Designed miniproteins, single chains, continued (2). Designs and how they scored, part 15

Each design is a single chain, and the fold is of that chain. pLDDT is the mean over its residues in the fold that is shown.

## One batch from the design tools (miniprotein)

Design m4488
Fold by ESMFold2-Fast:
Structure m4488 (fold): chain A 89 residues (1-89)
Amino acid sequence: DEAEREKGEEDLERAIEAAEAGDSATMKEIAGFEIKSPELAAAAKALLEAIKAGDRAAADEAAIRLADLIFGGEGRERARRDLAELAAL
């Protein structure tokens, strides 16, 4: 699913650019959430870099960290579960 991967990279890159510009409407359209802090933007950037590098373990860790920052502990646990289910496929 190269098209799905490229779409995800483009969406994440646009979300990071929107976060740097402070455009919450564009962030919600792309990611379904608002990146409110430099810490969230840095976590999203780390996820994008890991995806581009093909480092699945780093991408999973970055995604879990981003979910924790956005949704708290429940978001982190949900992201871990979803990633584990994807890895089991």
Scores: mean pLDDT 64

Design m4489
Fold by ESMFold2-Fast:
Structure m4489 (fold): chain A 58 residues (1-58)
Amino acid sequence: SPLDQLLQLLDQLRRLFPSDSDIQDMSDRWRDMGLTMSDDSQSSLLDYVQSYLNTLLS
């Protein structure tokens, strides 16, 4: 499901940046938002978070 993929991506983001409090806080907020969203909104958030992670890794 989009939610499962989002939660896995957020877990990866937290593991890659364990000392970055801003990234940890953003990940917590995205998780909370994702849990209340529709599948379509979760897919959009997943794409956004993936793009954000790709930017951090470049």
Scores: mean pLDDT 85

Design m4490
Fold by ESMFold2-Fast:
Structure m4490 (fold): chain A 92 residues (1-92)
Amino acid sequence: DVAARIAELVREAAETGNYEEALEELKRIAAEHRGTDDGVLAIVGAGYLALEAIREHKLPAGTPVELDTGTADPAAAWEALLARGRELAEEA
């Protein structure tokens, strides 16, 4: 259920470019399921979407967009979260 919802949010956001809403929902899922595999999956999904959003903004027609990561360097912050989530998932 939760894992399927995470996969759906990630897929639809990547497909539509609606990253902000998906990131907000994934952060909520991660908080609600903290310390579980579903929570780790939500963190990994959020990291993936943040990286995809940054990648999209590298296009010639792209413009700077707020990624709402709450950090001065959103790319570094999300890469760190993705690495941490991957480490936890491998250990789980």
Scores: mean pLDDT 62

Design m4491
Fold by ESMFold2-Fast:
Structure m4491 (fold): chain A 95 residues (1-95)
Amino acid sequence: FGADIQAKLAALKADGDAAMERGVQGTPEEADKLMEEYKKKLRETLEDILAGAGRSMSPEEVKAAADKISDELGKKYEEEFRKRMQAARAARQAA
């Protein structure tokens, strides 16, 4: 990978981690909003990366690839986010 792509992916991971940290302290509704906002940024970032890297890809191919990858990554992110929310809620009840 080029350094530019690595930097964008690192920033995306940091944004995702920050959203989870904020979400576990808030309500389920706030967490869902943060999760959906991150999934939108994930899709946009992947589309931008693929558009820059794929000189041979059409705009439609870029969008289709970004949608597929963001759906898979977004699903895994949502699963982790929900598990962290559940754990944080349990910890607060135990304290």
Scores: mean pLDDT 77

Design m4492
Fold by ESMFold2-Fast:
Structure m4492 (fold): chain A 109 residues (1-109)
Amino acid sequence: LEEAREHIRRTYAEPVLEKAKQADKEGKKEVKVEVDESLMFTPGANRVLNEAIEEAKKNTKAKIKVVFRKRDLYTGEVLEEREFDSVSAAAAYAFEKFLKEGPRYFLGL
């Protein structure tokens, strides 16, 4: 249980916190946090990521933007990019795409 929580924290929370600290040191006005379709299928990831973004806001004056990127599974090419002001908005967008396009959207088929 502790190991699973630590894995999710390291995967989703630590990169966000590090980007926020670095942006504050560099005087940047905006920090972009990249998320992908796995956000829909990883239990607890939304909660961990939301907590990390709230903690990041305490460590930087920069505006934190959530960037949803759909990548081709074989080439890694970015097929779609969209910016959101929150993880909840990005998750809602991914869910709507799942309902409309089905598994083909997430599998790149």
Scores: mean pLDDT 69

Design m4493
Fold by ESMFold2-Fast:
Structure m4493 (fold): chain A 104 residues (1-104)
Amino acid sequence: MKKARVVEIDVETTAPPAEADRPASVRLTIRFLDEDGREFTIVLDIGGGAPEEEIEKAIEELRRYLKNGESAEIRVEGGGSLAEAMAAAGRILEEIARFQAEVE
């Protein structure tokens, strides 16, 4: 298994004005360094109120890219609030932390 570590996490929130029908979202830009010193970046666009099934799919896709050391963009669609988007982002960050702990 390729050993990858988190180098940087950038968190960007999009909370449109109350008059805009656009859902709130969180964009995570995560830069990784593999065992060969090569950098790769995974970008996650996470909508508030995303179903658990879509979050699980995003986590599975994330694990695949982490295992292969591949840059990717992953989108999780949701129509909810900023608080819900932040909660989903937190769940994904927890899975990244678990993956980091499992990589030997």
Scores: mean pLDDT 74

Design m4494
Fold by ESMFold2-Fast:
Structure m4494 (fold): chain A 55 residues (1-55)
Amino acid sequence: AKVVVEILDEKKVKIYSTGDSAKVITVEGTIEVKSGTVLNIDDILGLGEEYEIVY
């Protein structure tokens, strides 16, 4: 699914998915998050899907 990452501030991002969830690679492993989930930037190593960044 296509994923959109919204930069909220220097520490936080909001993840949107056009599907049910987005696959996020974190420092503690890969997780699936629902659209609209807010995550700390420092915890994110990458995304397991195609993504677009918006500010």
Scores: mean pLDDT 78

Design m4495
Fold by ESMFold2-Fast:
Structure m4495 (fold): chain A 87 residues (1-87)
Amino acid sequence: ADQVVFEDLNALAKSVTGTTVKKVKTLSQTPASAAPRTFSLEAELSDGNTLKIHLTKGDGTYTADVELTANPEAGKELAELIEEELN
């Protein structure tokens, strides 16, 4: 899950912001048995900006929340694209 999200995230970040993902760190995650299952990720972009990504898997679907302080509109677009890719 995290590895697939990382590969997709790099492609999506490049398409939306024109930047590449340099590093992703998992800030927190729940066990696979948790309901809902959550992941909190932080991604460093090639322009020095940081994405904060929160994923929630409940009832077979993912929801995404993405914070990009430098461009909140791009953060929302990334969240929608991540939800589309994971669902």
Scores: mean pLDDT 71

Design m4496
Fold by ESMFold2-Fast:
Structure m4496 (fold): chain A 110 residues (1-110)
Amino acid sequence: AEELLEKAKKLIEEAKELIKEGKYEEAIRKLDEALRLIAELIRKNKDNKEVLEKAAELASEVLRLAMEILKKSEDKEVILRAIGVALRAIGLLIDIGLILGEEFFKKYIP
């Protein structure tokens, strides 16, 4: 769990720097990889509330960054890929919410 959390967090930090540089396609690839790791964390840790809450924080950050790319990019292909990342992040947040219950949606979904 800890290694996957750390790897996902590193990918998200790398994506933040790429967004600052206007490298949106590379940022999207990093966010896609982070979502894959977050999905694995959820699958393997359904009974671990602490890990699921950390996975939710990471998925929320991926969603925020995908929305930032959406607002900043003028490339239709990049925009569509950012929408795809955002929708997958929302899907993971819903999955976690179904496990943890109503209080989760109030805390992590804006």
Scores: mean pLDDT 85

Design m4497
Fold by ESMFold2-Fast:
Structure m4497 (fold): chain A 71 residues (1-71)
Amino acid sequence: SEARELYAEGQKLTSEGKKYEKEGNYQKALDLYRKAEALYQEALKIEPSDVIKTQLELVKKKIAELEKKLA
């Protein structure tokens, strides 16, 4: 499924973002979370899924948190 492929790539980027966030590299984490957000949004357009929607909301919260730290 195209949506499943987009979701899998989004999960990979989210995991990489968490790694950079733990290392204190907030700019790289933010860039990765933003890319994951875009992939989750595209996946949701193809297949409405509560799992994907939950992951999208989690990365949106992470983006907002990191944007505040980098302001």
Scores: mean pLDDT 88

Design m4498
Fold by ESMFold2-Fast:
Structure m4498 (fold): chain A 95 residues (1-95)
Amino acid sequence: MYELVSQIVKAALAKDYETALKYLRELKDIIENKEFNPLTYFLALQAIYEVAKAIGDTELAEKIKSYFGKKLPTKEELLQLFDDVIAALEKAIAA
């Protein structure tokens, strides 16, 4: 998990958005196919937060940040945040 999150963050900071998108989709698939785990959900939130920040989507980043220090999202809420970040990242690639 740490390795995948690290790769997503490094790619996003390097503006290698295609690599960030690939690893973000892999992380989403892990979340969809695994039972709830607080550490995994926290690390997933950190990954999508850093991607939203890197692409300059301040509103999306603040929405994700609101989950830190509060109750973790449900699986459905977390997957929706992934879809929102993936869509924003795809737009950044197309621009």
Scores: mean pLDDT 82

Design m4499
Fold by ESMFold2-Fast:
Structure m4499 (fold): chain A 71 residues (1-71)
Amino acid sequence: SDEDQERVARLNQEIGDFVEENKIPLTPEVRKKIMKIVNDGIEMIDQGVPFDVVLEQVRKEMEKVAEEAKE
C-alpha cells in the first residue's frame, strides 16, 4: 500500500540519518548487517507491525552496529 511504501521510505531515511549521525564506517561487513536490519524492518512493516515498534527494534539493532563500529 502507499502507506507501507511511505513507512519503508521513512525507515530508510531514519537508518541513513543514524549512519551519518553516528559516523558508522560502511565496510562490506557493516553494509551486510545494515541490509539485514533494513530487510527485517520492511518485513515487519509488510506484516502490519506498528511503525513505532518497527522503529524501536531497528534503532536497537543499529545501536549494536554503531557500538561494534566505534573503533
Scores: mean pLDDT 84

Design m4500
Fold by ESMFold2-Fast:
Structure m4500 (fold): chain A 83 residues (1-83)
Amino acid sequence: SALEKAEEYYKRAKEEYKKGNYKEAINDLSLSATYYAGAGDYEKAVEAAEEAAKLAEENGLKLTAESFQRLADRIREQAERGE
């Protein structure tokens, strides 16, 4: 399911981060956010997108961080619509 994929990618992101593979961690967080949003878990989707943004910013990827902040904002808008 989308929720199971979201949890898998989130777990992989944490494992990659512990290994120092920050680019892989950011990618896995992005996929986790997408699958959480697809499953209707907008709270966890926003959390994953914001974690990706923070990790990107901490690693000097300012444009990538801004992109993930915009993703988080779009997910919040979806949650507010309640459809």
Scores: mean pLDDT 87

Design m4501
Fold by ESMFold2-Fast:
Structure m4501 (fold): chain A 100 residues (1-100)
Amino acid sequence: SELVRDVEEIYRLVKENKLDEAYRYAGAKSLLYANTPLMERATVAVVEAAKELGISPEEIAKYDRTGLPGLEAVLALFMAAKEKGKLDEAYEIVLRHLER
């Protein structure tokens, strides 16, 4: 899945602390997904993962620079999860929800 590959790339960039590259990557890919079901699928996966991790919308909003759904929301979730030491768990949960 192209969406899974893009989520994996955002995860890798956040894990490596390449934050400017992560924001640029998410922004560029979100433009490609803007009119596709992949945008909604990514956003739903973020909402479900945040619930499972106990990460509040306010904690995610701290890292949400655009308010845009999809891969921008994935990046914001991963940044919030990294702050709590839960980046790997967030990545695994997002992938599980994308496979549904």
Scores: mean pLDDT 83

Design m4502
Fold by ESMFold2-Fast:
Structure m4502 (fold): chain A 115 residues (1-115)
Amino acid sequence: DVLEVIRALWEAWRNRDFAALAEEAGRLYLAARADPEATIEALVEFLQERAGLSPEEVEELRSTLLEALRLSATDPDAAMRLVHDTLARLLERGLISEEERDFALQLVGIIMTAV
């Protein structure tokens, strides 16, 4: 279950448990290699769970991250800029914390590296 891996990564990230971070990041990488779209959907579900995003905000985030994933095959810099801008907008609106934004950026980086 990819969502369980993301939750384990969040706990390791918050606790600065670098051994657990390395182990769970490896599991996320393998999950993203197997199914990158499902891994993005698990990240969106995690952010919805943490931040209490509305259904419209969830759909916008999901569609944008999936677009960024597809874009990463041809223009990884533009893909990461799209992700950064989307998460920055959520932060500006007070929907996520800086820690949640930084965590999500790191996970998207792992997912995009896996494909």
Scores: mean pLDDT 87

Design m4503
Fold by ESMFold2-Fast:
Structure m4503 (fold): chain A 88 residues (1-88)
Amino acid sequence: KPKPEIKNVMILDDGDEGVVMIIYVSNASEEEAKKMAEAAAKVPGVKSAEASKDTFNKNVPLNDYIIYVKAEDEAAAEAAKEAIEETL
């Protein structure tokens, strides 16, 4: 089985609310994606982290997930990404 892999990372400035990091992961199961989100959510400075899959339009491939990380700053968002990478 192919191991999970981060394909794309986007960071959006959310003004006074910090930053939002959108992490696109391929070759992941639902359980693996949830584990990644949980690892990110435990990082200091992370406000929330959730794994999501768009099932309505099916534009997201079967084994692909999007992880949304809301963090107080870019350093916390980068630490969350590292925590996700450690689960791979």
Scores: mean pLDDT 75

Design m4504
Fold by ESMFold2-Fast:
Structure m4504 (fold): chain A 108 residues (1-108)
Amino acid sequence: SILDRPVELPERPLPTGSQSREARLQALEDIAVQVGKLAMEEAKKQGLSDEEIRRVAARALADTAVRFYREAGISKEEAKTILRNAARKLGLSDEEIQEALRRFDEAL
């Protein structure tokens, strides 16, 4: 199933420099939203249902949050907050967000 394969999106550079922590966290959230939108667009092009498109987005967001935790020097709670906020902006349900959070925790 397409839902069982990794979403292979181009890796986006993480924000760096002397900006405030708040500005950096917002930039990471904006990247997560963009990653989710690209994952949804690719899934839609493949003819997936609206529910399957949201599952692809949830997976992409979980994987992105893991990357941010490992590489951006943010806490697990900050990464989970970015995941929740990005998922809500993409229209994911509370159940889909909880599934994405479980995937994040299982990857660590």
Scores: mean pLDDT 84

Design m4505
Fold by ESMFold2-Fast:
Structure m4505 (fold): chain A 66 residues (1-66)
Amino acid sequence: SSLDENAQISQVIVEAIKNKDDKKKYKEYIKKLAKLLGISEEEAKKRVEKIIAAMETGRATARAIG
């Protein structure tokens, strides 16, 4: 189902973010994400980088408000 597919995609993104400083593991998760989404590894990497940037921006915004 689309929900199960979305759950797998979310899990791989979370694992990529957790391992962003481990080049080998990060690359493996980016490859898995690229296959799941049917996109290039470069595009998958850009998507994960955007999520990391959004998370950092969200943390900065939360600190500014609270």
Scores: mean pLDDT 76

Design m4506
Fold by ESMFold2-Fast:
Structure m4506 (fold): chain A 105 residues (1-105)
Amino acid sequence: SLVEQLHKKFLEALASGDVRQLALVYASNRAVVLYLEQQLPVEDIVQRVQEEVAEFFPDVDLPPEEVETIVRGVIARLEVFPDQREAIYQQAKEDLQTLEQLFRP
């Protein structure tokens, strides 16, 4: 399932401590939360996630175009699996809270 795939990537990023992988997982989970919770237009989600990734992961070589690809990709998958939205939202929210504790006090 999409929920299992996203959570697996989160666990792999945590286990590795790879800051680039953490940034990618942050972008994916943040896009899920913004899309499902705030129902923002995709363009606004892309811009906000690009800004947050640049702020929280300034030393990571992750260009805005790659962040946009990740955000649009995960949103497209959410549109294909509407029956999984509640489960993925709860998991993404929990995983995102864990990630935020790594770079916010």
Scores: mean pLDDT 84

Design m4507
Fold by ESMFold2-Fast:
Structure m4507 (fold): chain A 61 residues (1-61)
Amino acid sequence: SLDELAAAVKAEIAALHGADSPTYRALATEVDALLRAHRAGRLSEAEARTLMENLLASARA
């Protein structure tokens, strides 16, 4: 599910940068915003997934 992907992406970013890092807080906030946008009907599940994967790729760079 999209909620499971969001949790997995946030966990990976926390592993890379630390759960208390400013980078984690910023990217986790963006992941949560994508979930809210999907729930509000502003993004499809596919669009939200792609954007979450892009956030994770940014965290790995």
Scores: mean pLDDT 87

Design m4508
Fold by ESMFold2-Fast:
Structure m4508 (fold): chain A 87 residues (1-87)
Amino acid sequence: SSEQEELAEQLIAEFYNRIYEGVAAGRTEEATAEAIERVRARIEEHQIPDEVLRKSIAALEKQASKEKNPAVKAGLERLVAELRALV
Protein backbone atom coordinates (compact mmCIF):
# COMPACT_ATOMS: atom_id res chain seq x y z
CA SER A 1 0.00 0.00 0.00
CA SER A 2 0.98 3.67 -0.36
CA GLU A 3 1.11 3.98 3.45
CA GLN A 4 3.50 1.00 3.75
CA GLU A 5 5.71 2.40 0.95
CA GLU A 6 5.83 5.82 2.68
CA LEU A 7 6.74 4.13 5.98
CA ALA A 8 9.52 2.15 4.26
CA GLU A 9 10.90 5.37 2.70
CA GLN A 10 10.85 7.03 6.16
CA LEU A 11 12.71 4.06 7.70
CA ILE A 12 15.41 4.25 4.98
CA ALA A 13 15.81 8.02 5.53
CA GLU A 14 16.07 7.51 9.32
CA PHE A 15 18.63 4.69 8.78
CA TYR A 16 20.73 6.98 6.55
CA ASN A 17 20.69 9.80 9.13
CA ARG A 18 21.60 7.44 11.99
CA ILE A 19 24.53 6.00 10.00
CA TYR A 20 25.81 9.49 9.13
CA GLU A 21 25.59 10.55 12.80
CA GLY A 22 27.34 7.34 13.89
CA VAL A 23 30.17 7.79 11.37
CA ALA A 24 30.61 11.44 12.46
CA ALA A 25 30.76 10.32 16.13
CA GLY A 26 33.33 7.55 15.45
CA ARG A 27 30.70 4.90 16.32
CA THR A 28 30.36 3.39 12.82
CA GLU A 29 30.00 -0.31 13.79
CA GLU A 30 27.73 0.25 16.82
CA ALA A 31 25.52 2.80 15.03
CA THR A 32 25.16 0.56 11.96
CA ALA A 33 24.22 -2.49 14.07
CA GLU A 34 21.73 -0.43 16.14
CA ALA A 35 20.17 1.14 13.01
CA ILE A 36 19.76 -2.27 11.31
CA GLU A 37 18.06 -3.71 14.43
CA ARG A 38 15.72 -0.71 14.50
CA VAL A 39 14.75 -1.23 10.83
CA ARG A 40 14.13 -4.98 11.47
CA ALA A 41 11.97 -4.19 14.53
CA ARG A 42 9.90 -1.63 12.56
CA ILE A 43 9.41 -4.05 9.64
CA GLU A 44 8.05 -6.65 12.11
CA GLU A 45 5.96 -4.11 14.10
CA HIS A 46 4.24 -2.72 10.97
CA GLN A 47 4.17 -6.03 9.04
CA ILE A 48 5.77 -4.45 5.98
CA PRO A 49 5.15 -6.86 3.06
CA ASP A 50 7.88 -8.49 0.92
CA GLU A 51 6.75 -6.50 -2.17
CA VAL A 52 7.50 -3.20 -0.36
CA LEU A 53 10.81 -4.59 0.99
CA ARG A 54 11.88 -5.54 -2.58
CA LYS A 55 11.21 -1.95 -3.71
CA SER A 56 13.21 -0.69 -0.70
CA ILE A 57 16.13 -2.99 -1.61
CA ALA A 58 16.21 -1.56 -5.16
CA ALA A 59 16.12 2.02 -3.81
CA LEU A 60 18.88 1.27 -1.27
CA GLU A 61 21.13 -0.34 -3.93
CA LYS A 62 20.74 2.81 -6.08
CA GLN A 63 21.47 5.05 -3.07
CA ALA A 64 24.55 2.98 -2.10
CA SER A 65 25.91 3.20 -5.69
CA LYS A 66 25.80 7.05 -5.43
CA GLU A 67 27.16 7.31 -1.86
CA LYS A 68 30.62 8.95 -1.69
CA ASN A 69 31.30 8.22 2.00
CA PRO A 70 32.71 4.63 2.11
CA ALA A 71 31.57 3.96 5.72
CA VAL A 72 28.00 5.11 4.93
CA LYS A 73 28.05 3.09 1.68
CA ALA A 74 29.08 -0.03 3.63
CA GLY A 75 26.19 0.59 6.06
CA LEU A 76 23.69 0.87 3.19
CA GLU A 77 25.07 -2.33 1.58
CA ARG A 78 24.78 -4.13 4.95
CA LEU A 79 21.11 -3.09 5.23
CA VAL A 80 20.54 -4.39 1.65
CA ALA A 81 21.99 -7.79 2.69
CA GLU A 82 19.78 -7.89 5.83
CA LEU A 83 16.61 -7.04 3.86
CA ARG A 84 17.45 -9.63 1.17
CA ALA A 85 17.57 -12.26 3.95
CA LEU A 86 13.94 -11.33 4.86
CA VAL A 87 12.42 -11.74 1.33
Scores: mean pLDDT 88

Design m4509
Fold by ESMFold2-Fast:
Structure m4509 (fold): chain A 78 residues (1-78)
Amino acid sequence: MSADEIEFGVLALLIAGASPEEIEAWLRSQGVEATVEVRDGVTTVTFRATENGVEYEYTIRVRREDGRVVIEAERKAV
C-alpha cells in the first residue's frame, strides 16, 4: 500500500469518528507500525511510510471545535 493510501485511510477513519483502537487495528492490518494517542480531546496518529524512495514520519491530529472536525496533517522526511 502506498503512503498516500495509508494517509487517506487514517484520515477517513478519523473523520468517521473511529476509536484509537480501531485506527491501530486498521494500521496493523496494513502492516504499518503506528502510535495512536488521545489527550485533551485531541487524537494524534503517528506512523512512517515511504513515498518516492523517501521515508516520511506522518503526524495526523484531530479534534472537535465549535461542532466541526479540525484535522491537521504533517509529514517530515526521516
Scores: mean pLDDT 76

Design m4510
Fold by ESMFold2-Fast:
Order: C-alpha cells, then sequence, then structure tokens
Structure m4510 (fold): chain A 91 residues (1-91)
C-alpha cells in the first residue's frame, strides 16, 4: 500500500542518514562494519521490492562498495544521492 511504501522509505531514509552521520565523524573499523552490515541489509530489502526504482538500489550498492573499499567520500556521495531519490519518491 502507499502507507506501507511511505513507512518503508522513511525508515530507509532514517537508516541512511544515521550511517551518513557515523561516516562523517572519522569512522573506526567497527563503525565501518556497522555501515556495511546495515547497507547490505537495506540492499537485500531494496532488491526484493519490485516497486523501488533501480537507481535507488544502484546508489545503495555504490555506497556499500565504496565503504568496503575505504572510499568514505565516495560512500557519502552515494548516500546523499540515495536519500535524495528516496525523498523524491515520498513527494
Amino acid sequence: SMKEKKESYQSAINLLENIKKMLEKEPDEFDIGVAETSLASLLVSGKKDKTMPKEIVEEIQKALDKVSAGDIKGALEALDKAIELLKKELE
């Protein structure tokens, strides 16, 4: 339903914003591990959602790949794009 979609997307936005805040504050290896696990879980959920735009799933995958590669700046850019796209879906 539209209500379930809004709640799911708002939850995803909140999670991505929390990951972003963690990564902006000189993340240690435990912070990186939490970000990787959270992004991987969100990516699995996003890939199962047949109504989620492919571009959002691609930006979440990019964020995960960048975090795993130690490219924190690239990860933050992908997180910002995923958050922007999710917010547009709620308009």
Scores: mean pLDDT 85

Design m4511
Fold by ESMFold2-Fast:
Structure m4511 (fold): chain A 89 residues (1-89)
Amino acid sequence: MDELIFETERRIGEILKDLSPEERAEVIRKVGEKVKPYAKLNPDLEKRLKIAEENGDELGIASVYVEGAIRGTEEDREKVLKIVEEIVK
């Protein structure tokens, strides 16, 4: 599972590689909002989400939901990648 998560994150990074740090952060925030309804959080992700919410860390909140979606099924990972590509276009 961790290898598939790492590979998916690497592929997201490749899609975003030509963007500025600010543009990359904005894409991740938008992806997080779109994947939030179907992201499943394990206890570690729930703890990270609570900390990010308490700190008003919008990028951290979005990153938790993106990771939660990637940790789902292969279909969920494909959906995340398609959403990233759609937002970047």
Scores: mean pLDDT 81

Design m4512
Fold by ESMFold2-Fast:
Structure m4512 (fold): chain A 70 residues (1-70)
Amino acid sequence: ELDKEIAVALAEIYLAIGKLDLSRNDFDGAIESYRKALELLDKHGVDDPELRAYIEENIAEAEKKKAEAE
């Protein structure tokens, strides 16, 4: 449906939303937004391992912060 370039742009928007959610301590919202970014890359066949790794790193950071927040 969407061009790969548009899929990357939307994934970057979800990354930004996730970072905003983290800033307000909404760790579950951040993780959900980051996962939506990965889903967009997968759905549109975007082969960008660096971007994927970066999103996965942000998910791991959000999960760690959630565990530490108690």
Scores: mean pLDDT 82

Design m4513
Fold by ESMFold2-Fast:
Structure m4513 (fold): chain A 71 residues (1-71)
Amino acid sequence: MTDDELRFLAAAMGVALEKNPEALPEVLRIARDFLDGKITLDEALQRLAELAGVSYDELRKEATKRAEEIK
């Protein structure tokens, strides 16, 4: 796991929580599963997109924009 992957995950989590604040416990569970190596980054992003109510491609686009702001 790289710092870039962590920043991207954090950005994607932020997008999901902005669209669905009540999903915080599930978002944190997805993050833990990824950090524990139980799921891939791609699987984590797919689950976050479902929680945000957006497509996987839309979540990736928004997370990429947000991750660039963290740099």
Scores: mean pLDDT 80

Design m4514
Fold by ESMFold2-Fast:
Structure m4514 (fold): chain A 94 residues (1-94)
Amino acid sequence: SATLTVHHLEVKSENEVVLEGELGGTRVRYEGTETRHTTEVERDGTRLVLTETRDGHYTLELLTPEGVRLRAEGASADELAEKLRAQAAEAAAA
């Protein structure tokens, strides 16, 4: 089991938090505000950024060490996961 090591945690209010840490060699940064949440995950040069806004918009970006960049936008995390999966399958078929 992986343990989360917290390098920075700042709770500014009930709705405003910054967390930086590492989980099993994966670097994690979370920044939450009343209007926007951003989660960044990085491992072995692969970076994934998920942004959620209060009005229900989601953006997901994936960047690999090989320079492959995938981006999806949608109204839910599930919609983004479907779009990213489709883009990854299309990239693998090329």
Scores: mean pLDDT 78

Design m4515
Fold by ESMFold2-Fast:
Structure m4515 (fold): chain A 95 residues (1-95)
Amino acid sequence: SLREEVLATLRRVLPPEHVARIEELLARFEAGEISDDELVDRIAELAEELRAEGVPATDIVLALSALVTWLSTDPRVSAAALERLVALMREIGAA
């Protein structure tokens, strides 16, 4: 499934503690506990933590790309929220 493919990509490129945090954020979003904007804010915070910890920009970009692919299939995620993630991915990839 797309979900399993995305999680496999995350587990390959990110530390396990950060994958667990992303899985928790996605579960909270799926439960309606956080908005799409709050989800993007939390993903952006986590991306900055990953950069500070020395995770390669290419690995962060691959993780964000996988998340964009998954979230683009969810009608609860606005086009504006997706564009924020794509902009973050481009910014990190250009650094």
Scores: mean pLDDT 86

Design m4516
Fold by ESMFold2-Fast:
Structure m4516 (fold): chain A 61 residues (1-61)
Amino acid sequence: KSLEEQRKKADEFLEKYAKEKGMTPEEYLKEIFGVTPEEARQLSLEEFRKRIEEYVKKKKA
């Protein structure tokens, strides 16, 4: 499956935005979604990305 590829993309987005906040990806997930990294992996890639971008955009806009 291409899940490995999707995970890599999601992780890359997460790392980028987490760095903007000075957090680890795990902390950023808890901050935005209120979930653990394991729970976040249950989200679709599109939903995961959309939530991160919305959060960052709202803070940065």
Scores: mean pLDDT 67

Design m4517
Fold by ESMFold2-Fast:
Formats: C-alpha cells, sequence, structure tokens
Structure m4517 (fold): chain A 100 residues (1-100)
C-alpha cells in the first residue's frame, strides 16, 4: 500500500512550510502573513498526527522546530504568529501524550 509514501509526503510538506516561515520572519514579513503561514503549517500537522505511521520522535522533532520559530516570532514582535504557533505546539503536545 501507498501509506509510507503519503506519510513521507506529509513530512516533506511540513519541513518545507517550516523553512518558508523561517525565511518570511527573517525577511520582515507582516504579522498577518506569518500568522497565515503558521495556520497552513497547523493544517498539515493536523493531517500528520492522524497518520498511523507517525512516531513520537517525528512529533518531538517537529515540535522543536516550531519552538525555535516561536522564539524567532517573539523576537520579531509578531503576536498573531506567536498565537498560531502556540496553538500548533499545544496540538503536538496532545498528540505526543496520546502516542507515548
Amino acid sequence: MQEINEYIGLLLRVIGLLEDLRHMILQGASDEQVAQKAREIRKVVEELVKNPLMTVQDLVNIKAQLEELLALAEQHGLPGGVQELRETIALLDAAIARRS
């Protein structure tokens, strides 16, 4: 079955969106643009946490990247981005608790 390929595709999508968000913040994107990209990340994370192939190690790694982006958004004064990232981190914490 194609389940492994679908899982890998979701992981690559999340990684790409995380890198996009990092570049946006560093280039001085508006809080509205950062919050919108963070919401896009959350939608893919919602799909990822439903995938049965998802591991606790993968969730922890994604959470670490989001925590780095949260700190970066706070340093750049992006309150909408900060809120959206905190909500995504909370979703990952709930998923880790369910799978551990």
Scores: mean pLDDT 86

Design m4518
Fold by ESMFold2-Fast:
Structure m4518 (fold): chain A 59 residues (1-59)
Amino acid sequence: MFSREEVLAALRALGYREPDAEIMAEIILTGKAPEGYKQPSEEGIARMRELVEEALARL
């Protein structure tokens, strides 16, 4: 399972910026959007996880 730091590093490598990277990291790690944000589609979450896996696999 990814650490929060690994997910953030992968998202930054993929070109995501703060605060989006922080929000995406929470969604990837928990499967849920933070309070005050609407939940993305399940397809969107799955795609984000796949992109992070690809980025981390290149470490």
Scores: mean pLDDT 75

Design m4519
Fold by ESMFold2-Fast:
Structure m4519 (fold): chain A 65 residues (1-65)
Amino acid sequence: SMVEEQRAVERAQRRGDEAMARLPEVLDEMVARAATRELTPAERQQLATLAEVVGRPELAAEFRA
């Protein structure tokens, strides 16, 4: 049903909006946890991308170095 699909999309968008609002907190938590071990290149790239999305380009540059 189109109505059921629309409600599912609205729930997913609401969850996405909530997740986006929490991205700065999530990034800070991930950075703190990452400090306890060496990161893989893939993990560094993911953190760099997240840092750019959150608006922390200095931090993104550090993870790409």
Scores: mean pLDDT 74

Design m4520
Fold by ESMFold2-Fast:
Structure m4520 (fold): chain A 73 residues (1-73)
Amino acid sequence: MEVLETEKGFTATVIKVEGDKAIISNAEKAEVGQRVLFKGGHEGEIVEWEGDKFTIKAPSTAEEGDAIGVYHK
């Protein structure tokens, strides 16, 4: 689905929370430095990319199994 807004890229799922970071899989359109939206309106940031998996800085409210929106540019 294509939209004029470039803020929303795709939805991913948190597979692990580790302190202030969350590990995500199935990241087909993400870049280091992009922002992500957690449920409840909290934002994080992608800090590391590894193939189709990335690590984000997560708010303290992030939980395993949470759906997140990854912002397009």
Scores: mean pLDDT 64

Design m4521
Fold by ESMFold2-Fast:
Structure m4521 (fold): chain A 95 residues (1-95)
Amino acid sequence: MTLEEMKKKLEEEVSKIPSKEELEKKLEELEKFLKEQLEELRKLLESGELDIDEILEEMSKFLGKEIKADSAEEVVEIIEEIAKTLIEILKEKLK
C-alpha cells in the first residue's frame, strides 16, 4: 500500500461518517492513538526489538522513495510527519 492509496482510502472512510461532530471525535481519538503508538515504536527501536533497516525499507516502499535514518529518533520523526500528513487530510474533510 502506498501513501497515495492510503490517502484515497482515508477520504472514502471519512465520507461515510454522517456528522462533523463524529468526525472531530474520531480525529481526536486517532491523534491520541498515533501519539501512543509512536512512543511505543521509539522504545522498540531503541531496545533493538525492531530492526531500523526493515522499518526504513517498508517506509521507502510506502512513500515511493528511498528513506534514510541513522537513529530510532529520526525514524520516529519521519513516521510522525507521515501521520501528521494523514491527519491533515482528515481535517480538510471537516472544512
Scores: mean pLDDT 73

